# Designs tried in a protein design run: designed miniproteins, single chains, continued (4). Part 109

Each design is a single chain, and the fold is of that chain. pLDDT is the mean over its residues in the fold that is shown.

## One batch from the design tools (miniprotein)

Design m15780
Fold by ESMFold2-Fast:
Structure m15780 (fold): chain A 63 residues (1-63)
Amino acid sequence: MATAEFVERVLGDATVTGEQAGVAAANGGATADQARRVEELAGGGLAQVTGREAAEAAREAGA
């Protein structure tokens, strides 16, 4: 399963922080650099994103 697909599946409709989005990407097989990029694309520590938006960030990060 692609990392983005895993992120969308595990987070679903939940609203999560950029940090949580990065952790979900890492659990889905993203490298540390990709997971960090997901956190950045999700808007960092102040932004809240849906699981779908987290999955989009994972795809953009190349995971």
Scores: mean pLDDT 77

Design m15781
Fold by ESMFold2-Fast:
Structure m15781 (fold): chain A 87 residues (1-87)
Amino acid sequence: AVPTAEELRALVLELLPDDEVARAAAETFAGIYERAVAGEAISEEELQRAERAALTLYTRVAHRETDEARVARFTAALEAQMRFLRA
């Protein structure tokens, strides 16, 4: 199953609670992902914005010393959502 946008938002809040840049990136990514799941066509510009948001989130999480299982869950969720967007 592909993770929901709300699951991504929850994971960002859990892993990066005081990171406003991460929160903004999560909202950008989640918004584009929700539209794609609803069957809307995603433009090349929107796909690039989603990819940049995902890179921002990955970089922020990778620079934190946190639980490996939580990081793995986050990375798997984000990668599954990006695969859906690229399909």
Scores: mean pLDDT 78

Design m15782
Fold by ESMFold2-Fast:
Structure m15782 (fold): chain A 72 residues (1-72)
Amino acid sequence: MKLGKIEYKRIGEKVAVVVYDEDGNQVASLIGEPKEVAERLGKLFGIQVEGDFEESLRQIAEATGAELVELE
């Protein structure tokens, strides 16, 4: 699977993540605890993730060709 962008933002103890395809369409949007969100994203895209939240997002971005962006 090819993706265009994964945007994430830390909101206190939670994270919000939005995933876009190569055409800029939103394909996923999750908010929750970092570990739960990383596990849900890995499962959604069929990617086994290991490590912390940011390591997991890097693994998904690398596997899908997505740009990984942290929002302010």
Scores: mean pLDDT 84

Design m15783
Fold by ESMFold2-Fast:
Structure m15783 (fold): chain A 68 residues (1-68)
Amino acid sequence: DKKKKLRELVARFVGYVISAVGLSESDPALAAEYARRAKRLAEEMERLGLISKEERDRLIKLLDSIVA
C-alpha cells in the first residue's frame, strides 16, 4: 500500500526532525546529524516515487533552516 508506506516514512522523517530541533541548542553537532538523516530519507522518498522533486526540495530547505 503506497499510502501506508508513505505514512511510515513520514513518521520516521518527523522523528528525525523533532530530534534535530530538540538538540539544536544543547548539541548542534548531533542536531546536524539528525537533519542529514532526515534529508537522506526525503531523497529516498523521492526515489521511491512517494513525493515529487519539488516536495523533496522543500523538505531539504526546511531542514537547512532548522540547523542554520
Scores: mean pLDDT 82

Design m15784
Fold by ESMFold2-Fast:
Structure m15784 (fold): chain A 70 residues (1-70)
Amino acid sequence: MARREELRQLLLEFARLVNEGIEKAEKTLSPEEVAEFKRKISDLQLKINEHIQDLEAVRELFAELKELLS
């Protein structure tokens, strides 16, 4: 696969997982825990934007998101 297509697919999956994770967190966690969770997601999103040209860094950040959602 071309590098740009792989990056695009990772970003689309990231957005999908974030929306699902936040919805689940709001139903199961306290307001303070939800705020902490949203802060971690925002930090990961900023890091992805900073490293958008580095596919390997984006993959590592995506792996952190999947672990956070587990």
Scores: mean pLDDT 75

Design m15785
Fold by ESMFold2-Fast:
Structure m15785 (fold): chain A 91 residues (1-91)
Amino acid sequence: TKELIEEALRLAEEALELAKQGKLEEAEKKLEEAIELLRRAAKEDPSLEFDIEVTIGLALLARGVGVAVGEPQEGLIKAAEILVEFAKTYL
């Protein structure tokens, strides 16, 4: 489980840097890869499932709100930051 969260952190940090550069398609891809790894971590350690799913939900909400208000870059930045902070807190 720790190895999955470490890799998710790396991908979330990459997504954050790409989003800051305005590379939105690449940022979205890395964000989705990080979310997939966090979901795998939740399956391997069910005690983390609630915190992981809440974190994913908040990240997806941030991304969705960004798109809805015409600020997709800000939405992706916030989504990636949410995943980074969760992973750092766990590690």
Scores: mean pLDDT 87

Design m15786
Fold by ESMFold2-Fast:
Structure m15786 (fold): chain A 101 residues (1-101)
Amino acid sequence: MAERALELVEKAREYYKQGDTSKAAAYLSAAGILASISELEGDLLGAGEVLEALGEFYEETGDYKEASRLYRRASELYRKAGDEEKAEKLEKKSKELEEKA
């Protein structure tokens, strides 16, 4: 699930670069759904990686509020999975972006 979701995020990036914002939005939504499925299946690291990738997309496109929200959620998943280093990194990133929103 997570690997497929990451591929969808990369396709969204490509469509966004081409100006196809409707396709980009559809692929981002699909990736978010797959992240939720990964979490439900117990793949907390995979779900966190997908949410981090989505956060990176929104940060790069200037949606700091959405990026902050996604990084916070990814941080929580990484913490639950025992990856405290990734959790702390994304928690800090989330707070920095929240101040910019």
Scores: mean pLDDT 86

Design m15787
Fold by ESMFold2-Fast:
Structure m15787 (fold): chain A 77 residues (1-77)
Amino acid sequence: KPSQEEIDVETEVALLEIEAAVARIALKNGADPQEVLEWLRRVVERARQLADETGSPLYRRTAEEIEAELKRVEAEL
């Protein structure tokens, strides 16, 4: 079974993924694209920080996925 620390990592990853999904939904519902980009940048920065601090591949993958979402939003501007 995963350690309690790994369960905490998985929970935090899920929260980061939810934040990215909410940002995309907000954009589709007429939110300011610049505010959405700033929100996504903060989520990416937090995921990268957690990856660096913990060494967890889950945070690294999450950062890569959210960065891809950020790039998609930037391309739509």
Scores: mean pLDDT 79

Design m15788
Fold by ESMFold2-Fast:
Structure m15788 (fold): chain A 89 residues (1-89)
Amino acid sequence: EKAEKLADALAEKWAELIDENPLASPRELAEKLSEYAEKEAKKLGLPEEVIKKIKDFIREYAERRGDDFRLVSPLELKKELKKFLEKIL
């Protein structure tokens, strides 16, 4: 399933981003994750409207969590992304 593949890829990237960018702000982390999400979604052949919704979801999730965004585990991110993607795919 495209939803599970994308959620897995983004969760793996999230773990990498947290480890490699200890001083990055939530906004910077969200931007990096959104760039990666766009690349992966394009590989899966997702339409531009769906890619925009994914990027909007990441930005809004980061805004909602604020400083605690860095504390979101890869598993929790995967769960939230999978729920979101299953609604729009």
Scores: mean pLDDT 84

Design m15789
Fold by ESMFold2-Fast:
Structure m15789 (fold): chain A 67 residues (1-67)
Amino acid sequence: SAAAEEARRQEAARRLGEAAAGVMARSDPKTAEEVAARVQEALAGSLEEVEREAARMDRILAELLAA
């Protein structure tokens, strides 16, 4: 169902944000807190924002893995 797909995307965005925050925590705890806060705000705001944040996190993760 559409609701299940949306829930799955939200969960993926949350996990991706947590993974990115975890990587950042090893370098800068303040940055990790900021990343976590943005992901939380996106989840609280709207599905559209969650999708945008997920795409942004995917790009950040790809850049980190490419380094």
Scores: mean pLDDT 68

Design m15790
Fold by ESMFold2-Fast:
Structure m15790 (fold): chain A 107 residues (1-107)
Amino acid sequence: MDEGIKLLQLALDYLQQGDKEKAEEYAKKAVEIFEKEIEKTAPDSVEYARALIFLGQAYLLLGEYEKSIEYLQKGLEILRAVLGEDDPTVGVAEISLGVALTVARRE
């Protein structure tokens, strides 16, 4: 999990610097890490839900908005059921979902 989060942060940092090629590279690496964490983690666990949310954020950075929406919605559903609305990850995921939904509806 921590390594995937660090890769996601690097992707964001490169995107802010205008280095889209490196941003995409690190976002793809983050996707690979979070997919492996999902495979190893119990389906109804907090760790599984957080991995889905981070995977959704990585897909958002890659411009894969439909996949981003699916993973963020699934992760939010599980995380809200287990931890409730007050978890910081819920807030971050809601913002990410809002962005993905807004961009996906643009013609």
Scores: mean pLDDT 79

Design m15791
Fold by ESMFold2-Fast:
Structure m15791 (fold): chain A 61 residues (1-61)
Amino acid sequence: SEEEDLVAQKLRDLVERMRRGEITPEQARAELDKFMEEHGLSDELREWARRALDAAIRHFE
């Protein structure tokens, strides 16, 4: 869906920026939360997105 594509693109952006050292994990989480609020995403999609980002963050540690 369009919403799933937007979330996937945002997650890829945040992961790449963390990989490059441009943002911290805390900044990535804050930016994801703001993005989800601005786009009015479903609770299910928000929960999935948060888990996906957390999994990516753990992979860098």
Scores: mean pLDDT 84

Design m15792
Fold by ESMFold2-Fast:
Structure m15792 (fold): chain A 78 residues (1-78)
Amino acid sequence: MIKEANRLYDEGVDLFRQGRFEEAVKKFEEALQLYKEAGADPETIASVNLEMSQALRKLGREDEAREYAKEAHKLIAE
């Protein structure tokens, strides 16, 4: 699970760099699900939430972006 989640995260980052934000969001969403299932560290899950937030902001989906950013901060602050 972790290895697959890492692959999806890396694909998402690459897609984000290419400006393919809709595809990046899908990859980050898949990675986030697998990281949670695998019991990944809060820092790892927070990183994916922050990448989701940035990609969603690029798509103009500000409300969703804000929620992912808040979730990331909760994971680091708690």
Scores: mean pLDDT 84

Design m15793
Fold by ESMFold2-Fast:
Structure m15793 (fold): chain A 86 residues (1-86)
Amino acid sequence: MTTKSETYTDADGFSIELKEESGEVTINIKSTHDEKFEFSATVKLPSLEEAKKFTLELLEKYSTLTLEEGLKPEEAAKKVEEEVKK
């Protein structure tokens, strides 16, 4: 039995925690610059490597929503959380 976990800080100032258990990965993202951006999701992914790719895609969506659509950080975080809903 091995729970794989990894915690790191993204270049854009996001603190990311990944935990792999039983074919699912729990992703926790918190901005170090904006207290209103907190995100948590559990997704069916086979590895931490796939979870890292997925996390980058979520952060790219967040960037698009805030920069292109002009959403506030808290609104963009909610939309990203809804996208993970599967």
Scores: mean pLDDT 72

Design m15794
Fold by ESMFold2-Fast:
Structure m15794 (fold): chain A 100 residues (1-100)
Amino acid sequence: SLEELEKAVEELREALARLHEERTDAAFAETLRKMEELVRIFEEESTDEKLKREARNALEGARRAAADPAASPEQKALQLDIAAAILVGLAKEYIEKKKE
């Protein structure tokens, strides 16, 4: 639902704020979990295959960055920030269109 999507965006923002403070494995895992929930809601709610594909690509990028043993915690956090910004942007666009 639209309310679930808005809540998922807020929960992702909260997880990301914690990640910036802690940069622990738990904080990375929680941020990825919130990204996965947001993408799941997009796949259930949207009929736009391009939007779904962009959301899946952002999540996959975040997962790949988090799993990279060569990357520093700072580099991983930056990649999760980029992925989260894409996902939040897609969510905001979808919400705005649906409220019209």
Scores: mean pLDDT 84

Design m15795
Fold by ESMFold2-Fast:
Structure m15795 (fold): chain A 83 residues (1-83)
Amino acid sequence: GWTEEQAREALENLIESNEMGLDLEKSSLEEIEKAFNEEVEKARETIERLREEGADPEQVALGEAQIEAAIKKFEEAKKILEK
């Protein structure tokens, strides 16, 4: 399994890649989870809009898979840091 340091690095990378503006040292896991969930909701709204505009179902499915992958990485990091 991941070390605590690897879990922190993965979480920092998620925060930076999504420009969430959070300081990991000053933010609780609950605050980070809330901000991450808000970004997931925005991404899902974008996918729904694309579907309504008649976008290719294959492109929509790819976007959904990317959201699922991000959620999985967050949950793996969270499990280690909750100890």
Scores: mean pLDDT 73

Design m15796
Fold by ESMFold2-Fast:
Structure m15796 (fold): chain A 111 residues (1-111)
Amino acid sequence: SEVEKALEEIKEIIEKNIKNKEVKEVAIEILELLKNKEYEKAAELLKESGELGREAVRAIVHAALELAAEGKTDEALGVLKELLKVAKMAGDEESVKILEMAIELIESIKE
């Protein structure tokens, strides 16, 4: 799956660039749950993680923007749209707003 490949690439970017171990751990777990299409479990993790979960979402957004900057816009959009479903299920309005802004930005760059 193109989305599964994009999730792995975002995981590699996070492992390389994120210094906070707790944020990294939550972000990687969310990405693994998305890879397995376990949206309800990902939403529960985000909800229970509070501010740490929001920081994990920001880390994933940043990695997806880096992927989009490398020309992989469809792959980045695929991951962000899956994460948006999770944020909506979790009732995390702040993460929803950040994800919607990131999606709009990437779509504005895409020809």
Scores: mean pLDDT 87

Design m15797
Fold by ESMFold2-Fast:
Structure m15797 (fold): chain A 67 residues (1-67)
Amino acid sequence: SSRQQRRQAMSDAAMGAVKGMFAEEEDKEKGKKILEETRKKAEKTGEHAKDALEAMDKAVEDMKKFK
């Protein structure tokens, strides 16, 4: 379904962004920008975006726990 495909794409994008943030300082800026843009797009998709946004927020939170 289109909803499931969209959620998976958003999850994959968030995962890629988080990995970029872990790699290098330069990659962190790029990853953060990608994550932020993906989040804004997800918010505009409406109710189905909530799960994607929560998954992205959790990924960022987990990243912050690794210092």
Scores: mean pLDDT 63

Design m15798
Fold by ESMFold2-Fast:
Structure m15798 (fold): chain A 92 residues (1-92)
Amino acid sequence: SMLERARELIERMQSEDPEVAREAAVELIRLSDVASLEDVARALVAVNEAANASKDEEVQITLTFAAMGLAAALTHKAGSPEAALAAADAAA
């Protein structure tokens, strides 16, 4: 499922290797293009939870970058920022 893959990629974003972390973020954003609205909303919630839990600034930056990409994809799929916010709230 997209959520299982998102969790794997979120773990890789916490890698000590910045290149591995960046590639995982880019892969998650690319997956959001083909995923359902619900799956993107759930992935965004998971990324935001990981970012809020992180005490590492570099990890938090990588997770925030992924969250921005997922939020953009969610807004495009939902058709409006208001609909995107409602989908994210429902997934939390």
Scores: mean pLDDT 85

Design m15799
Fold by ESMFold2-Fast:
Order: structure tokens, then C-alpha cells, then sequence
Structure m15799 (fold): chain A 90 residues (1-90)
């Protein structure tokens, strides 16, 4: 989904102050336990600060898709990741 790709890129762009390992561990923990209300609510709150629409914030499946997409972006070489983020946000 183009919307999921956008919000994953927007999330990473907003969290450049945070080490990649911290973001990766958080997303991995959420995907390993997708029913974990605390982790879901934490990602939801972070996306809400970025003005993500209610259609995303109220859909747990879309929250998990964004988490998976963030992990995919973090797995890219740094130059490819920066290009991908820039393309998705332009």
C-alpha cells in the first residue's frame, strides 16, 4: 500500500534522533507479539503525533503493516534507505 509506505517513511524521518537498533528492537517486539496492547498503543501514539489519519490509528492490522515496513526500510543500506524515504515523502 502506498499509504503504508508513506507512513513508514514519515515515521523513520521523524525519528532520526533515535538509534536504528532501538527502533528495530521495538518493531521486532511488536511483530513478535502483535496482540501486545502496550506496544500497539505506543506506535499508535507516535503516529498520532505525526497526524496519521484515524483510518490508520484505529486499524491494528495497518499499525502492524507499518511496523513491518519500517523494519524493511531499516534493513536497506543507508544510502538506499535515504533515497526510499525521500521518494516516499516527496
Amino acid sequence: SEEIRYWAARYLDARRWQPDEVIRDFMRALLADPSNERLQNELRAELAVLDAPESILNDPALILEIAAEVLRLLALPPEEREREIAERLS
Scores: mean pLDDT 88

Design m15800
Fold by ESMFold2-Fast:
Structure m15800 (fold): chain A 65 residues (1-65)
Amino acid sequence: STVSRFAGEMLRLIAFEIEGKVEIKKEGNKYIVTLKEVSPEILETVKRFKEEAEKLGLEAEVKVV
């Protein structure tokens, strides 16, 4: 399901957050994902997360530092 796919991508982002590679912030219905390190795997995960979030009516913003 769309909810299950969103949850899967969220868990992947949380794994990267634990490793200090991304930061995840939620403000209302908007997720802000800050990339501290850039890799193809992180970019693919963030892209899928944004797509699945938008399907649920949530906003997702991606920032690079």
Scores: mean pLDDT 85

Design m15801
Fold by ESMFold2-Fast:
Structure m15801 (fold): chain A 83 residues (1-83)
Amino acid sequence: TSIIAPKVREKIEATGDEELIQLFEQAEDLSNQADQARIERDKEKALQLQKEALEIYQKISERIGDNSLLKLAQNRLETLELE
């Protein structure tokens, strides 16, 4: 639902930092796995995967100075916790 991830990816790619690119891909994979676990009604797995994605987005936000993805991940986690 958000265009935030493509914009953050552009910022990361502009740095040329391969570690940041890898971290971003890992966070996106974990977030996608969390969505899949949610579809499968495995709430505990979805929460754990989203928390792991959040930790990586936190590291990315600290390095690029952009909290957009971190805030989005926090909102996703909060929504899962409220279900």
Scores: mean pLDDT 79

Design m15802
Fold by ESMFold2-Fast:
Structure m15802 (fold): chain A 74 residues (1-74)
Amino acid sequence: MKKKIEEAENILKEGEERYQKLMDEADGYYALALSYEGLDPEKAAQWRQKADDLMAEGEKVREELTKKAEEILK
């Protein structure tokens, strides 16, 4: 049982690093969108869309990791 917990922890750690990278990138695009809101609203909307896409990708990564960890911990 302990071996399965360690394997699940390693998978979660690797996926958490992946998720964090996507979140950091999304935050960068949100900051760009905010900066361009008064200067170029169209460009701001494009950056916001990119950030939203990255957030959605991060959520999918979290969901898949949770499911995989649950399967290992059976």
Scores: mean pLDDT 79

Design m15803
Fold by ESMFold2-Fast:
Structure m15803 (fold): chain A 79 residues (1-79)
Amino acid sequence: MPSPLEQALALLEEFRRRATELIDRGDLAGFYALMAEFARRMSALLAQLSEAQQQEVEARFLAVGRELAPRALAAREAA
């Protein structure tokens, strides 16, 4: 059975992949809907993590955000 930490990291990778596909299609409405889904699913997992595990997930989340932010901005400017 995957641990809550493994589930959280897998969820971040799923989010990064799905968000990139939606952004590349110019589907910003779909991207915002995915953000809401991700926030709900991740909050449930974070409640099960230790402080150290939460910090690891936060660091990876910030890295994903830094990767996606310029791509999302470019898609918005193109729309």
Scores: mean pLDDT 79

Design m15804
Fold by ESMFold2-Fast:
Structure m15804 (fold): chain A 113 residues (1-113)
Amino acid sequence: GEELVEALNRVADAISRGDVEAARRAVEEAREHLKRGEVPELEELNEAVKRVILAGLSTDDPEMLEAALEALEVAKEALKELAKRNPELKLEADIEIGVIDLSAAVLRWLRKR
């Protein structure tokens, strides 16, 4: 699942640089790794989620906000798969999904201004 985490980190880095094409490409790469059934380690996924949230909160670009939101949806699906395969991690994954949902609500609110 390293490639999925790397793709999410590339989304955060592209947003921070203002590179919309790189951000959209990295989102698509993350989706493709998720489709292949790649499940990352919880700690690495949590750190990538945090970086995407911080990048989204730091941008004034609506296209970058959209890329952050799409990356967070990919991470949320990866967390659901992680919890399904590792029931002992379900509580921690559900907490992170809650953090994603709250952060996404804030990013959507910022996009409407």
Scores: mean pLDDT 87

Design m15805
Fold by ESMFold2-Fast:
Structure m15805 (fold): chain A 78 residues (1-78)
Amino acid sequence: SQADEAARLEGELADLLHDTALRVAAATSEAERRQILDEGRRELERLLAELSKVLSPERFDAVRAQVQTLLDDLERAV
């Protein structure tokens, strides 16, 4: 169902955000942190595009806002 697909994609999004944060924290240089963050942003944008096809507009806007907030927090740590 669309709801099952949405739940699966939201789980993948959460895992990707968690993995990106761990990789940024483990990085040993600012250049490495920047590269990881840039790669994570591209992967997140692709996954958000897939989510936009299955989520309601209201839920999609909420998820996108949460992702943007987390990415902005990671950006400040670099």
Scores: mean pLDDT 83

Design m15806
Fold by ESMFold2-Fast:
Structure m15806 (fold): chain A 67 residues (1-67)
Amino acid sequence: MVDSLRNSSDVAYQGADDLRNQGDQTRNEGNKSTPEEGKKLNAEADRLYGDSDTLIAVGDSLSSTAS
């Protein structure tokens, strides 16, 4: 059980890192795009960062439960 929760926590943290990297890439593309397209890409980047923060919270919860 503890190892399973630990692995789930690690997966959540990895997912959070992946979403943060996607957010950074999306924001960079937004900055290179037209103003209209840039607004859409920046909104998508903000969503990806929010999802990343949520996964960190999930990982923290799973890590605490694994103790």
Scores: mean pLDDT 79

Design m15807
Fold by ESMFold2-Fast:
Structure m15807 (fold): chain A 70 residues (1-70)
Amino acid sequence: EELKFKAELKDGELTFEEMTEYNEEVFEKINELVEKFKDASEIKVEVKNGEITVKAKTKENKESELKAKV
């Protein structure tokens, strides 16, 4: 089943590019992954094909990526 979600957090503002209807567990997992990057200046979240991908950019311009299954 196809679940598609794209969001971007920049300078403390969260924008949704694309959002499909999903359950509370997906939001909880996204929040857990985002919390691991609470020191990041930019965070991008994508949910696709039952996988959550979180990309974070630190103030040193280093990129990190975390993935979790939904």
Scores: mean pLDDT 66

Design m15808
Fold by ESMFold2-Fast:
Structure m15808 (fold): chain A 60 residues (1-60)
Amino acid sequence: KVKELVKKRIEEWREKWPELEQRIRDHAADVGLTPAQADARIARRRKLSEEVIEEVEKEL
């Protein structure tokens, strides 16, 4: 069922999120941002991703 496939994709995204978070931190450090600024960028990106996931789940 489509619903099961979507749930699997969301789970895969959540499993890979720590790697994405680390990449964001590494990039922020390379461009001279502070840890606090990196955390703010990660929080914003995570919020946007969760909003998209919530919208997708609502459509199921």
Scores: mean pLDDT 76

Design m15809
Fold by ESMFold2-Fast:
Structure m15809 (fold): chain A 84 residues (1-84)
Amino acid sequence: MPPLPEETQKILTESVEALGELKDPELVARAVGAVLRGIGDAVDALIKYERGEISKEEAEKLAIDGAREALRRVKELVEKEKQL
């Protein structure tokens, strides 16, 4: 499998760290789902690049965008838990 870009790895790591702040099991499950989806999107983008379907620059952008969306969703869940 192609390696994840450094920026994507950093954002996914931040997502996992933010997930560690959650205490509610349902919100933890939703956060895990968001992170796994972000990883899946990044891997799919890199596979499309390897197949010649998109450029390297486009694949890296899609991977970073997917990771950022995962981080955003996890942070929203952390904020939601504070309001419970």
Scores: mean pLDDT 80

Design m15810
Fold by ESMFold2-Fast:
Structure m15810 (fold): chain A 68 residues (1-68)
Amino acid sequence: MLSVEENLEAIEALVEELDRHYNGVLGPGVRAFLEELIEGLRKMKEENPEYAERIEKLIEYIERLLAK
């Protein structure tokens, strides 16, 4: 089981890799995955308020990727 911090580090690295690989041109499968990831992050923020700022920044980054 990953700690919240380790899980966030892994998600941040994954999102950065997707941004680099697709350069903002996301297919429907990747978009669906990122939308589901945002829902999971919102729940994680509610359960772990000490990480709220970090999680909010990550959600904003993913939302920017989806807006392209």
Scores: mean pLDDT 80

Design m15811
Fold by ESMFold2-Fast:
Order: C-alpha cells, then sequence, then structure tokens
Structure m15811 (fold): chain A 106 residues (1-106)
C-alpha cells in the first residue's frame, strides 16, 4: 500500500515542486535555491513560469488568496510525505534527493 502511495506522489512530484518554486520566487528566495530545486526535481523553467503566472492571478483575487497559500502548504506536506515514504521503503537515494528539496524550501 505505501509503495502505491509513493508512486502516485512521484507522478505528481514535478507539478508539486513547480508550485513550491513559484511560491519561493514570489517571496524573493535566492536564485541559487531556485536553480538547485529545479535541478533536483527535473523541473523546466517553463513549468515554473506557468505556475508563477497562475499563482499571481490567484493572489490578485482576495477571495482566492487563502486557497493559493493552502495549496503551497499542501504541496510541501506531500513532498515531505514522499521523502518519508521513500526512506521507509529503503530507497535511500530517492529519499536523500527529496529530503534535500524539502530543506531548500524550508
Amino acid sequence: MKQSLLDSLLADLPALTARLIAELRLRGAPEEVIEELMRLAGVAEEEVEEELARLRELLADPSRALGAELAAELALALLRLAADLARELGDEELAARLERMVRLVE
């Protein structure tokens, strides 16, 4: 059962990481952190720019701003869950990669 959950999270990992990177860019995170996260997640600049455009539109609407913030918190929580599951299942290389991504976002 845990393996199936990890596989589902890994399928969504690029999208989750692109959302987290977009949030970090809006908060003025150092470009070095952004570049390292993109490299670790295998996310392209175009994917980050698309998520950043969506986030800007959501934040421009006060009725949707809270939803955007909660979505970013959920994305980080799912990334942490994926790291924990990878470690528990003995995929030490994947776990170490995901744990580094979590530390860069925090």
Scores: mean pLDDT 78

Design m15812
Fold by ESMFold2-Fast:
Structure m15812 (fold): chain A 86 residues (1-86)
Amino acid sequence: SALDARFAAIAARATYEPKKPLEYYVNEASELVPSLSEQIRALAASLKTPEAKKGLAIELERAVELLKSENVSRQVAGKLLLVGIL
């Protein structure tokens, strides 16, 4: 699908591996931003290939890292990044 291709391309350009599997970041992002939880879970469920799942994990890892920051500007950046992913 077009979404699989989009996220697989992110995985192909990445110079690092995500620290946790996709399910970890889906759960973390859903906990941190409950209003977006259904959209996050629906996006993850729509991906079919391992490469696309890796790409989404990379994107969500960065968003979760920012959202878990004690700095308000980084938290805002994390939410904006998450909205941009969806």
Scores: mean pLDDT 87

Design m15813
Fold by ESMFold2-Fast:
Structure m15813 (fold): chain A 100 residues (1-100)
Amino acid sequence: VEIDEMGEKILELGAELAKAALAGDREKAEKLKEEFLRKAREGGLPEEKVKELGERLDELIEEAIEAVKAGDWVGAVGAALAILALGLDAALLVSKVKKE
C-alpha cells in the first residue's frame, strides 16, 4: 500500500482533525475539515465523494465533541478512530487517482 505526497497530507490533516475533535475544539476541527476537503478535491476526488466525506466528517466531529462533553470516552475515541479511517480511505483514493 503506497500513499503519495497528497495522500500523506490528507492523512496528516485527518489525524489533526481527530485530535481537535477529542480536545472539544469545534473551531479548529471545522478549519481542519475545510482544509482536508480542499486537499481531497485537489487530489482528484469527484465532487460526490468530497460531499460524502464532508457530511460524514460533520457527523463524526459533532459525535466526538458531544461524547467528550458527556464524559463518554468510548464514544469519543470511536468517533476519532472513524475520522482517522476516513482520512486513510481518502488518502488511498487520492494516491490511486494520481497513479492513473
Scores: mean pLDDT 82

Design m15814
Fold by ESMFold2-Fast:
Structure m15814 (fold): chain A 61 residues (1-61)
Amino acid sequence: SHMDKMIEQLVEMVRELAAANPHLSAEQLLALARTLLDAQEVPEEVKARALEAIRRELAAL
C-alpha cells in the first residue's frame, strides 16, 4: 500500500543516516527521525507505525 511504501522509505532514510553517521547514537537518530516525520505532516497512524519500525531497526544496530 502507499502507506507501507512511505514507512519503508522513512526506515531506509534512517538506515542511511545511521550508516553515514556511525558517531550518532540510536537515541540521536530516533530524535532526528521524529523531527523528519513531524516535518512531513503525515497522518498520526503513519507516524506511529514509522517510529515503531525505526525504533526496531535502531535496536538491531
Scores: mean pLDDT 77

